Designed miniproteins, single chains, continued (5). Designs and how they scored, part 92

Each design is a single chain, and the fold is of that chain. pLDDT is the mean over its residues in the fold that is shown.

## One batch from the design tools (miniprotein)

Design m19185
Fold by ESMFold2-Fast:
Structure m19185 (fold): chain A 93 residues (1-93)
Amino acid sequence: PDTPVGKWWKEVLEKAREIAKGKKDPEERGLALMIAAAEHLGKPEKAEEIRELFERLRKETDPEERKRLLERLEEIAREIEEEIKALEEELEK
């Protein structure tokens, strides 16, 4: 509904759809959501790191390096999720 949390998520989802426009891969849609969330949390540096890691992952053929890149991407994803939860708690006060 028209809650502050709902308005924040609406803006994030609209930005994610814009970033993922024309993309059919579920992983690219998930990546777009992460980038949009990071930007709307005021952390553009995290959004850029996500873009760089994904671009490197697409070009990387070494399984060990691919695993390292995926682990870093998951780490950033967890950090974003924790910051979203903190924001939601603050907006509900």
Scores: mean pLDDT 77

Design m19186
Fold by ESMFold2-Fast:
Structure m19186 (fold): chain A 64 residues (1-64)
Amino acid sequence: MREQLEQVSQQGRQTQQQVQQLYQQADQDPDNRDALLKQGDDLKQKSGEQLQQQVDQTLQQQQS
């Protein structure tokens, strides 16, 4: 269980770093700002849903 939570946490940090890098690029590249912001938002939403589902399943197994 601990190793699985560490992997989920590490994957979340990597995705958050990618989202932050896309937002930083958007600030530095006005011509592509909207596209980069959308890409970051899409990545954040998709990753958040996957992480939430995996955490929920791990917690359910611990309670049952």
Scores: mean pLDDT 73

Design m19187
Fold by ESMFold2-Fast:
Structure m19187 (fold): chain A 81 residues (1-81)
Amino acid sequence: AREQRLQEMLAVIEAYLRSHGVSEESIAWLRESALELSQTPHADELFELLSRLVEAIRAGDDAAAHAALHELRDFLLAHVP
């Protein structure tokens, strides 16, 4: 259930990033980092950040999506080796 929910959220985020010209390399890094952190004590905070980004994307709020993406990126950079 949690793994399926992660995959569904990542699919929404990846589609959004591709539509905004983000490289496949950066998208792959984000996917791999999120999958790695989903198996750590940071999983709950990761899911909260992913959910906020997905909600902003689905609402069509580009400003909120941009802010949520920056917050997610900073979180991933802080916690991925």
Scores: mean pLDDT 85

Design m19188
Fold by ESMFold2-Fast:
Structure m19188 (fold): chain A 67 residues (1-67)
Amino acid sequence: SSLKKKIREIVFQIAELTVKAMNLFVKITLDESLSEEERKRLQEELDRINEEIEELTRKLKELLEKQ
């Protein structure tokens, strides 16, 4: 069904963004060579990805409630 396809697409997008967020978190936490400016830039990127995950998760919940 069209609804099932939309749910799968959102789940895959959340999974991809989660992997990206994890990689950024590891880099920020473990990379001792990062400048303060670079660290801030990566943190802002991580914050943006986390906001996107929250929006997609909200959309996913709405689609699941329509079943």
Scores: mean pLDDT 87

Design m19189
Fold by ESMFold2-Fast:
Structure m19189 (fold): chain A 81 residues (1-81)
Amino acid sequence: MEAGRQQLEALLQARREQAIKNNTMPQFEEQLKVVKAIAYLINGEISEEVIEFLSEVFGIDKETAREYLERMKKTLEEIEE
């Protein structure tokens, strides 16, 4: 499905621009790992494995990681409208 990939690329581009503008490029690189998990969501569900992956990547608890995934999925759904 091309639309999902295009939306993910648009989100990445927007986040990259924001990181450059705010001089937070190193933080953006960490967020790229989150985008990998979001790409997984485009092909399926918010799984425990994806939650654990984000928890480890950001050094946050699983509950926060779950909220992050749900927020990102919602953002993707909103731009898909």
Scores: mean pLDDT 61

Design m19190
Fold by ESMFold2-Fast:
Structure m19190 (fold): chain A 114 residues (1-114)
Amino acid sequence: DKELLLETIGLILRIQGITLDMVALLRAAGDDAGADEVEAEGRRIIRTLMELMNNTKDKSKAVEAARIALDHFDRGLDATRRLVSRGDAQGAADAALAEARRALREVEEIKKKI
């Protein structure tokens, strides 16, 4: 179980890094409000994943949830980069928030089944 806990922590740290990258891109584009919302959603998913990691007896469920969340955040970062490069800071924030909210819904569904 120690190995699965370390894997979950590693995935959470990658989600944090992606969140910080999205926030930096949005602030550089002049969208401080969008950056603040993305930072808040990133903190929410990290908290939810930490709660799941601490509460589940099957640590593979924490890894599964963290991988799903990371996939959504990776898509959010990719969309943020593309839309910011096109001068669409609002679209970038909206895309990042949509992916973060999908991640949270899927993690909460896993959390409900433990």
Scores: mean pLDDT 90

Design m19191
Fold by ESMFold2-Fast:
Structure m19191 (fold): chain A 113 residues (1-113)
Amino acid sequence: SPLAEELERLEKGRQLARAVRPNRERALDVVHDLEQEQGLSPEERRARWEEMEARRPQAEEEAKRLVEEMIRTDKIEEFAEEVRKKIDELAKNKDLDGLYDVLLLLSALGRNA
């Protein structure tokens, strides 16, 4: 039924949000460290965060697709580990734009819980 499908999406979304919470916290810390390392002013940081937020509808659609995939596959722990590795790679490469995209997706996943 449509109600049963919605409840399944909500439960899986919450499970996924909890699993990626440490990644979201780490991505946020790495973003702040790189913003400081790259000498971004408060105004430049605000502008980048506003640009990131403007992409939230796309991130929310991606988050919905990921929840549907996790309903099908139940590979939540594998997904969380892949996200952790991606954050480590982006941090090593000092890819601030990539980290904003990851942070936005993880934020969208957290809101769907």
Scores: mean pLDDT 87

Design m19192
Fold by ESMFold2-Fast:
Structure m19192 (fold): chain A 93 residues (1-93)
Amino acid sequence: MEKKLEKIIELLKKLSELKKKSANEEEIKNIEEGEKEIIEELKKLKESLSEEELELLIERLELEIELLKKLQKGELTLEDIRAKYEELAKKAE
């Protein structure tokens, strides 16, 4: 369980770093503040989150990182976004 929580924190930090690459100083501050708030809330919730819920959070964050990397390369299409969200919806249902 603790290893999965650490992985989620690493993925959140990676996502924040990617967002900062195209952000101005004001946006960077907002990203850093949001990251801290999410990590603190996640630490509070760790006792109540199941292994399956942690795994779903990891998959969701990895997906967001992949989509953001494609966006930064100019390779992201609306069809890519739709396909990935449809995959997540099927897993949730």
Scores: mean pLDDT 72

Design m19193
Fold by ESMFold2-Fast:
Structure m19193 (fold): chain A 119 residues (1-119)
Amino acid sequence: KKEKIEEAKKLFIESLRNAQKASKALKEGNYKEATEYLGKAIDNLQKSTDLFVESLENKEDAEAIKALGDQTIDLLQKAKDAAAEGNGKEAEEYLRKAAPVMTALGILMIGAELDEELS
């Protein structure tokens, strides 16, 4: 249980790093690289949210993490699709929309871990 939460946190951080690499690639006009990094960010985030949902006894925390995770994945997928079409401006706009949702998700993940420690 605790080991799954630690793994989920690592995957979330890897998702953030891949999203940052995608943002840099978009600014450099490297749309193929941006698409690959966005794919990795989506995969890491999906695994992270699945592990949190599986590991949490608090159903409200699990549902909130799933909802924000799904919303973030949708925005990252739209960024990836735009990048694959060579639409760097649209891809960057979806990444900017994803940033506050990913921040909220990270805060929920910290809160959920604290709830498990205090229960």
Scores: mean pLDDT 87

Design m19194
Fold by ESMFold2-Fast:
Structure m19194 (fold): chain A 63 residues (1-63)
Amino acid sequence: MPTREEVRERIKERLRKTLEETGGDPQKIAQAISQLIDELEAQGVPLDEIHELVDEVVRELRA
């Protein structure tokens, strides 16, 4: 199972890449988040932890 920091970095990298590729399209960003949640849950990362880290990263990217 990846560490909390590894999960956070992976979320950040994917969201940044999606933002760059889509120019900030909210629907495509939401789709990428949904896919990432499914991937991390399949790897055994707790769903609550995934949601917390996604919230943190999204907040950072909006700031």
Scores: mean pLDDT 79

Design m19195
Fold by ESMFold2-Fast:
Structure m19195 (fold): chain A 100 residues (1-100)
Amino acid sequence: DKLHELQVAILEALESDLSPGDEKLRKEALEEAKELLKKELPKEEADFAIEFIDDYLSKVEVSAAAIYDATAAALELYGKKELAEEVRKKGEEARKREEA
């Protein structure tokens, strides 16, 4: 089940960093994640991923870095390896900004 694989990949990334992060950076990361997922994944998978992330974030505080990592994991699962690496770099920059 592709949607189950997608859910597992996203959840593992979101759980990898349970720091609360920065609220403004988190909002920016979420907006960018939604745009990338809508553009790069098939509609059903994009909608599922976005709804899952939104639901998770409604219950758990996560860092902007974790949102970028979850987005990269989803993109990599669907063969977008180069874009996933670019998104991971944005995650590392967000992590530095949240630690500052």
Scores: mean pLDDT 82

Design m19196
Fold by ESMFold2-Fast:
Structure m19196 (fold): chain A 95 residues (1-95)
Amino acid sequence: GIYLLYDSTVPKKRVEKIAKEVEKQTGVKVIPVRVEGLAAATGLNKDVIFLVDTSDPKYDFALAYAKSKDVLVIDKNLSDEEIVQQIVEHIKKNY
């Protein structure tokens, strides 16, 4: 399955809606995980996706590390439809 990591600035209901739509389109289970500080997420790999404010400098080091592990990073300020599309495309490329 895919782990969709999000911080407190993203509403839980929004993340659950995104996860459900991705599961509907791909058949791949998406598990929302709330994190404070992405550096706390151990075991980063292609099965992890970050949904965060990519313009917030507090994420700079965590996002650079995630990128080195082929982890997908998505800007939370995109539309729900654009976020779903990016996750679906990532799954199609890696699964």
Scores: mean pLDDT 76

Design m19197
Fold by ESMFold2-Fast:
Structure m19197 (fold): chain A 89 residues (1-89)
Amino acid sequence: RTIPASKVIEYLQSIIDMLKDPSTSEEVIKSYGASLMSLGQMLGNPELARFGLDLLAGKWKREDTPALIKALEQAIENARRLGELPSGK
């Protein structure tokens, strides 16, 4: 029921790398909406949770990429603060 912070950091970093690849489609990015919403809630990062909701609702745009990368980088710092994350969803 706990997830090592290192695994969460690896996951978030992979999404940042994907976002920096201009060949990545918006549909692929939007497919992460539910995961990012859940991680934002677990990490206490309201910006990441909001990006996840916007992705799920189809409100996210390619122009929002820099802001999403910033939220993901902040989430990585939040994960480093935690040795383990509660896994409940």
Scores: mean pLDDT 78

Design m19198
Fold by ESMFold2-Fast:
Structure m19198 (fold): chain A 70 residues (1-70)
Amino acid sequence: MISEEKKKQLIELLKKKASYKEIADVLEVSENTVSTLFRGKSYVERVEILLKMLGVDEEEKKEVLEEAKK
């Protein structure tokens, strides 16, 4: 399970349209694992998947998705 510190770091990276490597580093998985999870998905869809996995509240989820659409 991801720590609160890593969760906050991931949310900030998602607002900045993070690369697969940046996401993989925070999750402590391979870049290939992240690439496989997100294959064929838009950046917005990837952000939604990650926010769901992290269990963020609906208010924070809306803010991050809005930033990711820019």
Scores: mean pLDDT 73

Design m19199
Fold by ESMFold2-Fast:
Structure m19199 (fold): chain A 96 residues (1-96)
Amino acid sequence: MELIEVRVDASTGGAARELIAAMEKKSGIKLEVLRLGFGPGRDGGTALNARAVVGIPKDATKEQLEAMLEVAREFQAKGYDATEAIEDLEKLLKEK
């Protein structure tokens, strides 16, 4: 299956997993975790953020991408760092 890479960075590995699971449930798409690591946050502090990349099927519908974007925005509103997921999903939606 051909996959499009979407970044899912979060303050913790647990938060990244919760965001991914919520996007899967809302969209009905199984997301493949292609990479998972840890790196400094955008502030360069000693706390490490989870940095994940998930694969979305290239044939994902506009409705499925909109469902994932809604979940990412909800997580951002709750204080999770979902900025990169929102940016990548908005870019994919512009191509539909």
Scores: mean pLDDT 72

Design m19200
Fold by ESMFold2-Fast:
Structure m19200 (fold): chain A 74 residues (1-74)
Amino acid sequence: GAALAEAWVAQARRYIEEARKMIEENYPIGGIRTLIESARAYVDNARALGASQEVVDELEKEIEKLEEELKKKE
């Protein structure tokens, strides 16, 4: 239901925010990559549970930005 989808969205946002903070603080790439993968999994579950396409698209865009930032550190 909507409440469950919202919970997955909320957790995906937390993983995205944590990954962003870890990138800013120059944490090891492996740890950041794990958080990005977790964010993707939560977005995929939110989509399956009926999260709006607009919210899913926003989260996917944020994840893509994090992946590009991580790529610049490789």
Scores: mean pLDDT 85

Design m19201
Fold by ESMFold2-Fast:
Structure m19201 (fold): chain A 58 residues (1-58)
Amino acid sequence: SAAADERAYQLGYEGGKALGAAGMSPEVAGALSGASAGPIGDREKAYEGGYRGALEGQ
């Protein structure tokens, strides 16, 4: 759903702010969140988008 994708994006954005400075890539962060690290399920792409958004200021 759109709401779930927005939530995954928002979680990714916050993750990028917290973890991006430590050098964790969007792909690794998304895979961890999708597999075992968070509630985003199979929405790792939306999470990656948010994570990149935080890193790049998008």
Scores: mean pLDDT 68

Design m19202
Fold by ESMFold2-Fast:
Structure m19202 (fold): chain A 98 residues (1-98)
Amino acid sequence: KADEILQKIDELIELGKKLKLPTVVKLAQQMKDLFEQFVAGKISVEEFLFQLEILEGLFRIALSVAKLIGEITEEQAEELLKLFQEVVDLAKELAASL
């Protein structure tokens, strides 16, 4: 359900804010905007999945950088990545059901 995906994206945004990671917050907000455009029918499934893949790459880079410079722990990076992967998996499942 679209509401469940939006709720998980909001959880990502809040966790990013709590950990003081502005790049992670920005990427999660871009993910929310992308998903809202997709559910509104403003972009195709193919375009959505392509942009989602780019955001996944950028998110992984942002977490690796934050960990390298000591802004977050390995466990915090794993928690953020798990939440992001849950959003990606649910979004792909929803796209496949359309």
Scores: mean pLDDT 85

Design m19203
Fold by ESMFold2-Fast:
Structure m19203 (fold): chain A 82 residues (1-82)
Amino acid sequence: GYLFINIKIDGKLIGSILVEVDDISGTAKIVAAYVHPDFPKKEEALKVIKELGPEIVTEGMRAGLSQEEIEKKLSEKVKEKL
């Protein structure tokens, strides 16, 4: 299956990712990633998303987290690493 995950920092939408999830294992991979061109650290955000996004989504899916909870965790991690 697929998940479309929004990344928000301080209530502002800074980007989105399309994630492919293996329906048996719950393992996630990023198919597409977008960060808004006006975001000051867009390249750093993209690197964090690509490195940590698959793990955060995979762990969240396996833990039974909602899409909103996964979006929040990924958003918080992106903010933390910037």
Scores: mean pLDDT 83

Design m19204
Fold by ESMFold2-Fast:
Structure m19204 (fold): chain A 96 residues (1-96)
Amino acid sequence: SEEEKLISEINKIIDEIMQVIDDLRAGKITREEAEKRFKEILDKIMEKYPGINREKVEEMLKAILDAALAGDDEALKTQISKLWLFLYIVGLEKLK
């Protein structure tokens, strides 16, 4: 179904975000490199969700990166969940 495709696409975006965070926490990449990769993820989101509020997505991605840099796993999980839900709602509205 289109909804199953939407969920699969969101999960792939979250997996890419988590890979950046894992690389950052392992010292494999710098903060600047993580910020660059997050901008690439933002551009992918803008392409896959036409008409989505760019500023809101940027704020959500910043909150995720800030939580990861602070080592706040509870805040990180909360911010990831907020982004997932936002993309799901916006994606569902586009399917109607």
Scores: mean pLDDT 87

Design m19205
Fold by ESMFold2-Fast:
Structure m19205 (fold): chain A 68 residues (1-68)
Amino acid sequence: KREYIEELDKENLFSKGALDEIARNTEGASRKQIEEVIKYAVESERDLLAAGYKVGPATVKEAIKKVL
């Protein structure tokens, strides 16, 4: 659920919309699969995160497509 996904985003790297997108599209996924989606999204936006921006919903959709 959303609470669990928010716990995985411990450093607040994801926008609210991105967290909502993970929660909506990973309901049947295992904990490990959700962690891999988060890892992929963070790696994909490493430069933006270094500049102080957050991961958005579009990046999350691509991560879900690649991992799940």
Scores: mean pLDDT 74

Design m19206
Fold by ESMFold2-Fast:
Structure m19206 (fold): chain A 94 residues (1-94)
Amino acid sequence: MKEYEKSVEAAKKIAEEVYNKKLSEKELEELIKKEKDISNLEAAMLARIAGHEKLEEEYIKKMSELEKKLYEARLNPLDEKLREELLKLIEEEK
């Protein structure tokens, strides 16, 4: 899905601004609107990372069923990886 690759690259640029600056909900929404290649999935992820819960919900509502499932899967692996890293640290202390 080549359109998805473009969306990820566009989201990566905005994510750098989110991490370096405290963007307001309005500032983040304007950045997302300017990037034509951003999918609703990437837009929701950026809103979540920035702490803008209402904006995240708005983009989730615009997602297809496939995009919603991909978004849920993206959130779940992050938690599993953190748990696995913690388990490895505990094992190394034994």
Scores: mean pLDDT 69

Design m19207
Fold by ESMFold2-Fast:
Structure m19207 (fold): chain A 78 residues (1-78)
Amino acid sequence: SEERKKKIEELRKKLFSLQDEVDRLNAEIGRLRAEYEKATSPEEQAALRKRIDELEARVKKLQEEMRKTQYEIFLLET
């Protein structure tokens, strides 16, 4: 049906948006990891590690939402 096709299109757009956010966060994590490797003080390392952990937790939540979205698309296409 047309309604089902529209829902699938909306979910695919959501999936692309989630992937784009994950890609941006992974780029930032990569930058912070490079800074962490160059950091010379325990205080700097702790601050960078905390920021990396926060961003990695966000990526994990987005990846879980992506899996749910992919499963919803699968159900609608079956």
Scores: mean pLDDT 90

Design m19208
Fold by ESMFold2-Fast:
Structure m19208 (fold): chain A 87 residues (1-87)
Amino acid sequence: MLSRDELIARLEELLAEARRRGAPPWLIHLIEEVIQMLRDGIVPSEEDLARLRELVEEWARRHRLSPEERALLQEVLGLVEEWRKLA
């Protein structure tokens, strides 16, 4: 199980990858906000996580995401779920 610092490090790696691949600004901002949430010690509720998943699915439907962008987004969601389990 990853620690908070390991989760933040993994999210920063995903942010760097998103920037290198030229991911859309909304995706970069989402990852930055998630990193800041973990740094501030904010723990999403089950309702917050469910809402985030719905927003992610809605944005994925509206935007033509590459397979790489979809993979990054799924990894971010998985790390948020792990953070919730640690708190």
Scores: mean pLDDT 76

Design m19209
Fold by ESMFold2-Fast:
Structure m19209 (fold): chain A 75 residues (1-75)
Amino acid sequence: SKEEELVKSLDGGEALGLAKELDKKYPEEVKKAVEEVQKQKLTDSVEAARKVATLAMEKHPEEAKKIAEELKKKS
């Protein structure tokens, strides 16, 4: 999906930043995504953040893309 491609284009810091910014704007969507990812028992924080960002952005793909582009500009 376009959402997965966007998240794959981010480095670890950018992926963590995206998940954090999505949590600020859409905390309920991120909470649901975190619960889904926790079922997978992922121990890598970057891998978990990529999964959370991908799931959370399914409802808000345009906002997620905008946040990701801003994070890339600051890197």
Scores: mean pLDDT 75

Design m19210
Fold by ESMFold2-Fast:
Structure m19210 (fold): chain A 55 residues (1-55)
Amino acid sequence: SEGFEKFKEELRAIAAEHPEYRDKLEEIISKDTITPEDSDFITELAGDVARERAA
């Protein structure tokens, strides 16, 4: 639960920095559970952020 709460906090921070993802991330954060589809989206977003940081 603690790890999951920190994870949601990280998603909220990303939503604040990236308005284009805000609505999708806020929807995920508002749920008590993350679906496999939500998890896939977050994984792809993390990959995109990592690639942007590497560039």
Scores: mean pLDDT 70

Design m19211
Fold by ESMFold2-Fast:
Structure m19211 (fold): chain A 85 residues (1-85)
Amino acid sequence: MEEPTEAQREAMVEAAIKAIRRALEAGDKEKTTEYGLAVAEALKQGLLTPTPELLEELRKAARVAEEAGDLESAEKILEAVRAAE
């Protein structure tokens, strides 16, 4: 009511989930990590609603970063997920 519409917030969350999923499906570990970090930062800034689906996609992105040896990025993504739970 007092803020941007719920539909606008839902659209932003859906776009974030789709971006991460597309990178995961492509097997692009670098883009998956980059999108995961960008989404985690937006979540920390309160720009995205922490939904169970969004948090699960972020956990997948963090696992991909960890498998690629990017432990610092994996930690940053998981920190944002834990803060939102």
Scores: mean pLDDT 80

Design m19212
Fold by ESMFold2-Fast:
Structure m19212 (fold): chain A 78 residues (1-78)
Amino acid sequence: MKKLSEEELEFLRKKAAEARAAGDYAMALYYEGLVYASQGDLEKAYEKYKEALEELVKEGKISKEEAEEAKKLFKEML
């Protein structure tokens, strides 16, 4: 994957903030994971993202299907 420009990183951060403001916590975590991945911190990005998704599934806040889709999207960006 290509490193994102600062403008693209700012766009992802804005999307994460918008998702949080809208109460879409799953999408907020998704965009936050993308920011770490785009900075080349793939290990930290994956650990944080996976842990957050597993926690949300345990709490019943997202479905297993939503978590699997999010993991797939993240993996395709690595």
Scores: mean pLDDT 72

Design m19213
Fold by ESMFold2-Fast:
Structure m19213 (fold): chain A 60 residues (1-60)
Amino acid sequence: SYAEIAKTLGISQAQAKALVDALLELSPEATREEIEEGLLKYGSSYSPEQMRKMVEDMTG
């Protein structure tokens, strides 16, 4: 869910949705669930501040 991603990455739900949608566009062969799982695993390796910057760079 976007709420879980937002909480894990330290971003807003709107930013979480935009990030998932951007990643789905870049990797159409991947499912939404695979992208969400990847973000939760990947996000735990970065600080919330670093994740916010990365999300801004990908979605802005």
Scores: mean pLDDT 73

Design m19214
Fold by ESMFold2-Fast:
Structure m19214 (fold): chain A 89 residues (1-89)
Amino acid sequence: MIEELKKKSEELKEKYQKLQDEANTARGEIGRAQGRADAALADPSKKEEYEKWREEAQTLQQRYDDLVTQMNKAKEEYKKLEEEIKKLE
């Protein structure tokens, strides 16, 4: 039973790390999309291109926010398991 809790705790820690790596990647992609939107905005003929990159940046921002939510959930679950392990010692 304690070994199962330790395994779940380790899995949640790994999940948290993977989510953090994905969130870091998403931040980079948001910056790239915003840069492309700004470049398109400089050309009056590319208003539709600007809107596409703006929407992509918003979609990536929503993904980033979702990843942060998942990270917080994994951290809370990890903390709960840590408390359960302490009680079983």
Scores: mean pLDDT 83

Design m19215
Fold by ESMFold2-Fast:
Structure m19215 (fold): chain A 112 residues (1-112)
Amino acid sequence: SREEVRALLEEARELLRRAIAIVREEYERTGDPTLAEALRVLESHLAVLDAIGRLEDPREALEEALATLDSVLAVLDALIEITEDEAAKRELEEIKAGLEEIRARLRRLLAE
């Protein structure tokens, strides 16, 4: 349903906002230009998820959301691999797990 898709997209956006906050804190601590680039990419994906939430066709929204989440998860995998701070790494792993659950639910809705 449209309401279920919108709720899942808002949950995904909240998790992505949390990832952005963690990466921003690490960037402020380290000055690593790789993290600055990752922030730009994640903020771009946050804007894309917001645009998807405004689509009228729920099937189109599902297909575009799944593609966007696949891209976000790839960025998070790369960030987890390079993150040296154990607390930040754990929080990013938890966010990744939450986004994977949302992706699985979106896939189930698309199959219905």
Scores: mean pLDDT 87

Design m19216
Fold by ESMFold2-Fast:
Structure m19216 (fold): chain A 92 residues (1-92)
Amino acid sequence: SSWKAIDGVSPEVLEQLEAFARAAEPALAALAARVTAADAEKVRTLLAKIQEVLERIINGEITAEEALRELARLYEELGLLEEAAILRAQLA
């Protein structure tokens, strides 16, 4: 909804951003429920990736589905297999 204030952003891009946010939320919520200080670097890596894919969606470079697939792969690479599975369920 805040993205509607950005001049030059198409309704299609806004729809992709909203789709990404809705699908990404359950995995992020699950991580937040179990995260410890030991996960701080993994959380920083995930936030950097989320910022990267959001920018690429805004620029019309990728879809929400492509962004979610990249995020799921990063969860797996970080050993966050439970969160990866939750996110992949949103893609099925």
Scores: mean pLDDT 82

Design m19217
Fold by ESMFold2-Fast:
Structure m19217 (fold): chain A 95 residues (1-95)
Amino acid sequence: MREYIRRGYEEGLKSNSMEDLEKAIEEFLRLYKELQRRRDEEVERRLWYLAGKILGMRKSLFNTTHVNIFDTAEEVAKNWGVLDLLAEAARLLGL
């Protein structure tokens, strides 16, 4: 797990593209929903990699370690598990 998050973070730090960040978030949300329906180790590994990558991209683009990727309180409440996963990835990276 930690190695996938770290690899994602390092790749994310190399990105300066808002489009790449939006695509990574879209894939992350899709895979998170998939993992809720069926346990899959490949999906889980990709999800942790994307969590790290999103955090790295946000650091590169916005110079932030904040994990909240949503703009509204309603979306935050709806996606609490997503934010918990990003927070765990940040903790494992020492952010």
Scores: mean pLDDT 79

Design m19218
Fold by ESMFold2-Fast:
Structure m19218 (fold): chain A 60 residues (1-60)
Amino acid sequence: MSLEEAEKRAYEVGKILAELGFSKEQIEATARLMAKALGLSDEETERFVEAALKGYEEAK
């Protein structure tokens, strides 16, 4: 999976979790766990978390 595809999925997950009432902190923690499970580097993990938090902000 490309980093761009991973970021797209992170955004969608962040948006869905925000709509379900999860906090920003819970979404960030979930995104970090997902990135670790995907074997992403530290730099890629930060981009993945940023994409998830963008989804959270768009759901407001």
Scores: mean pLDDT 82

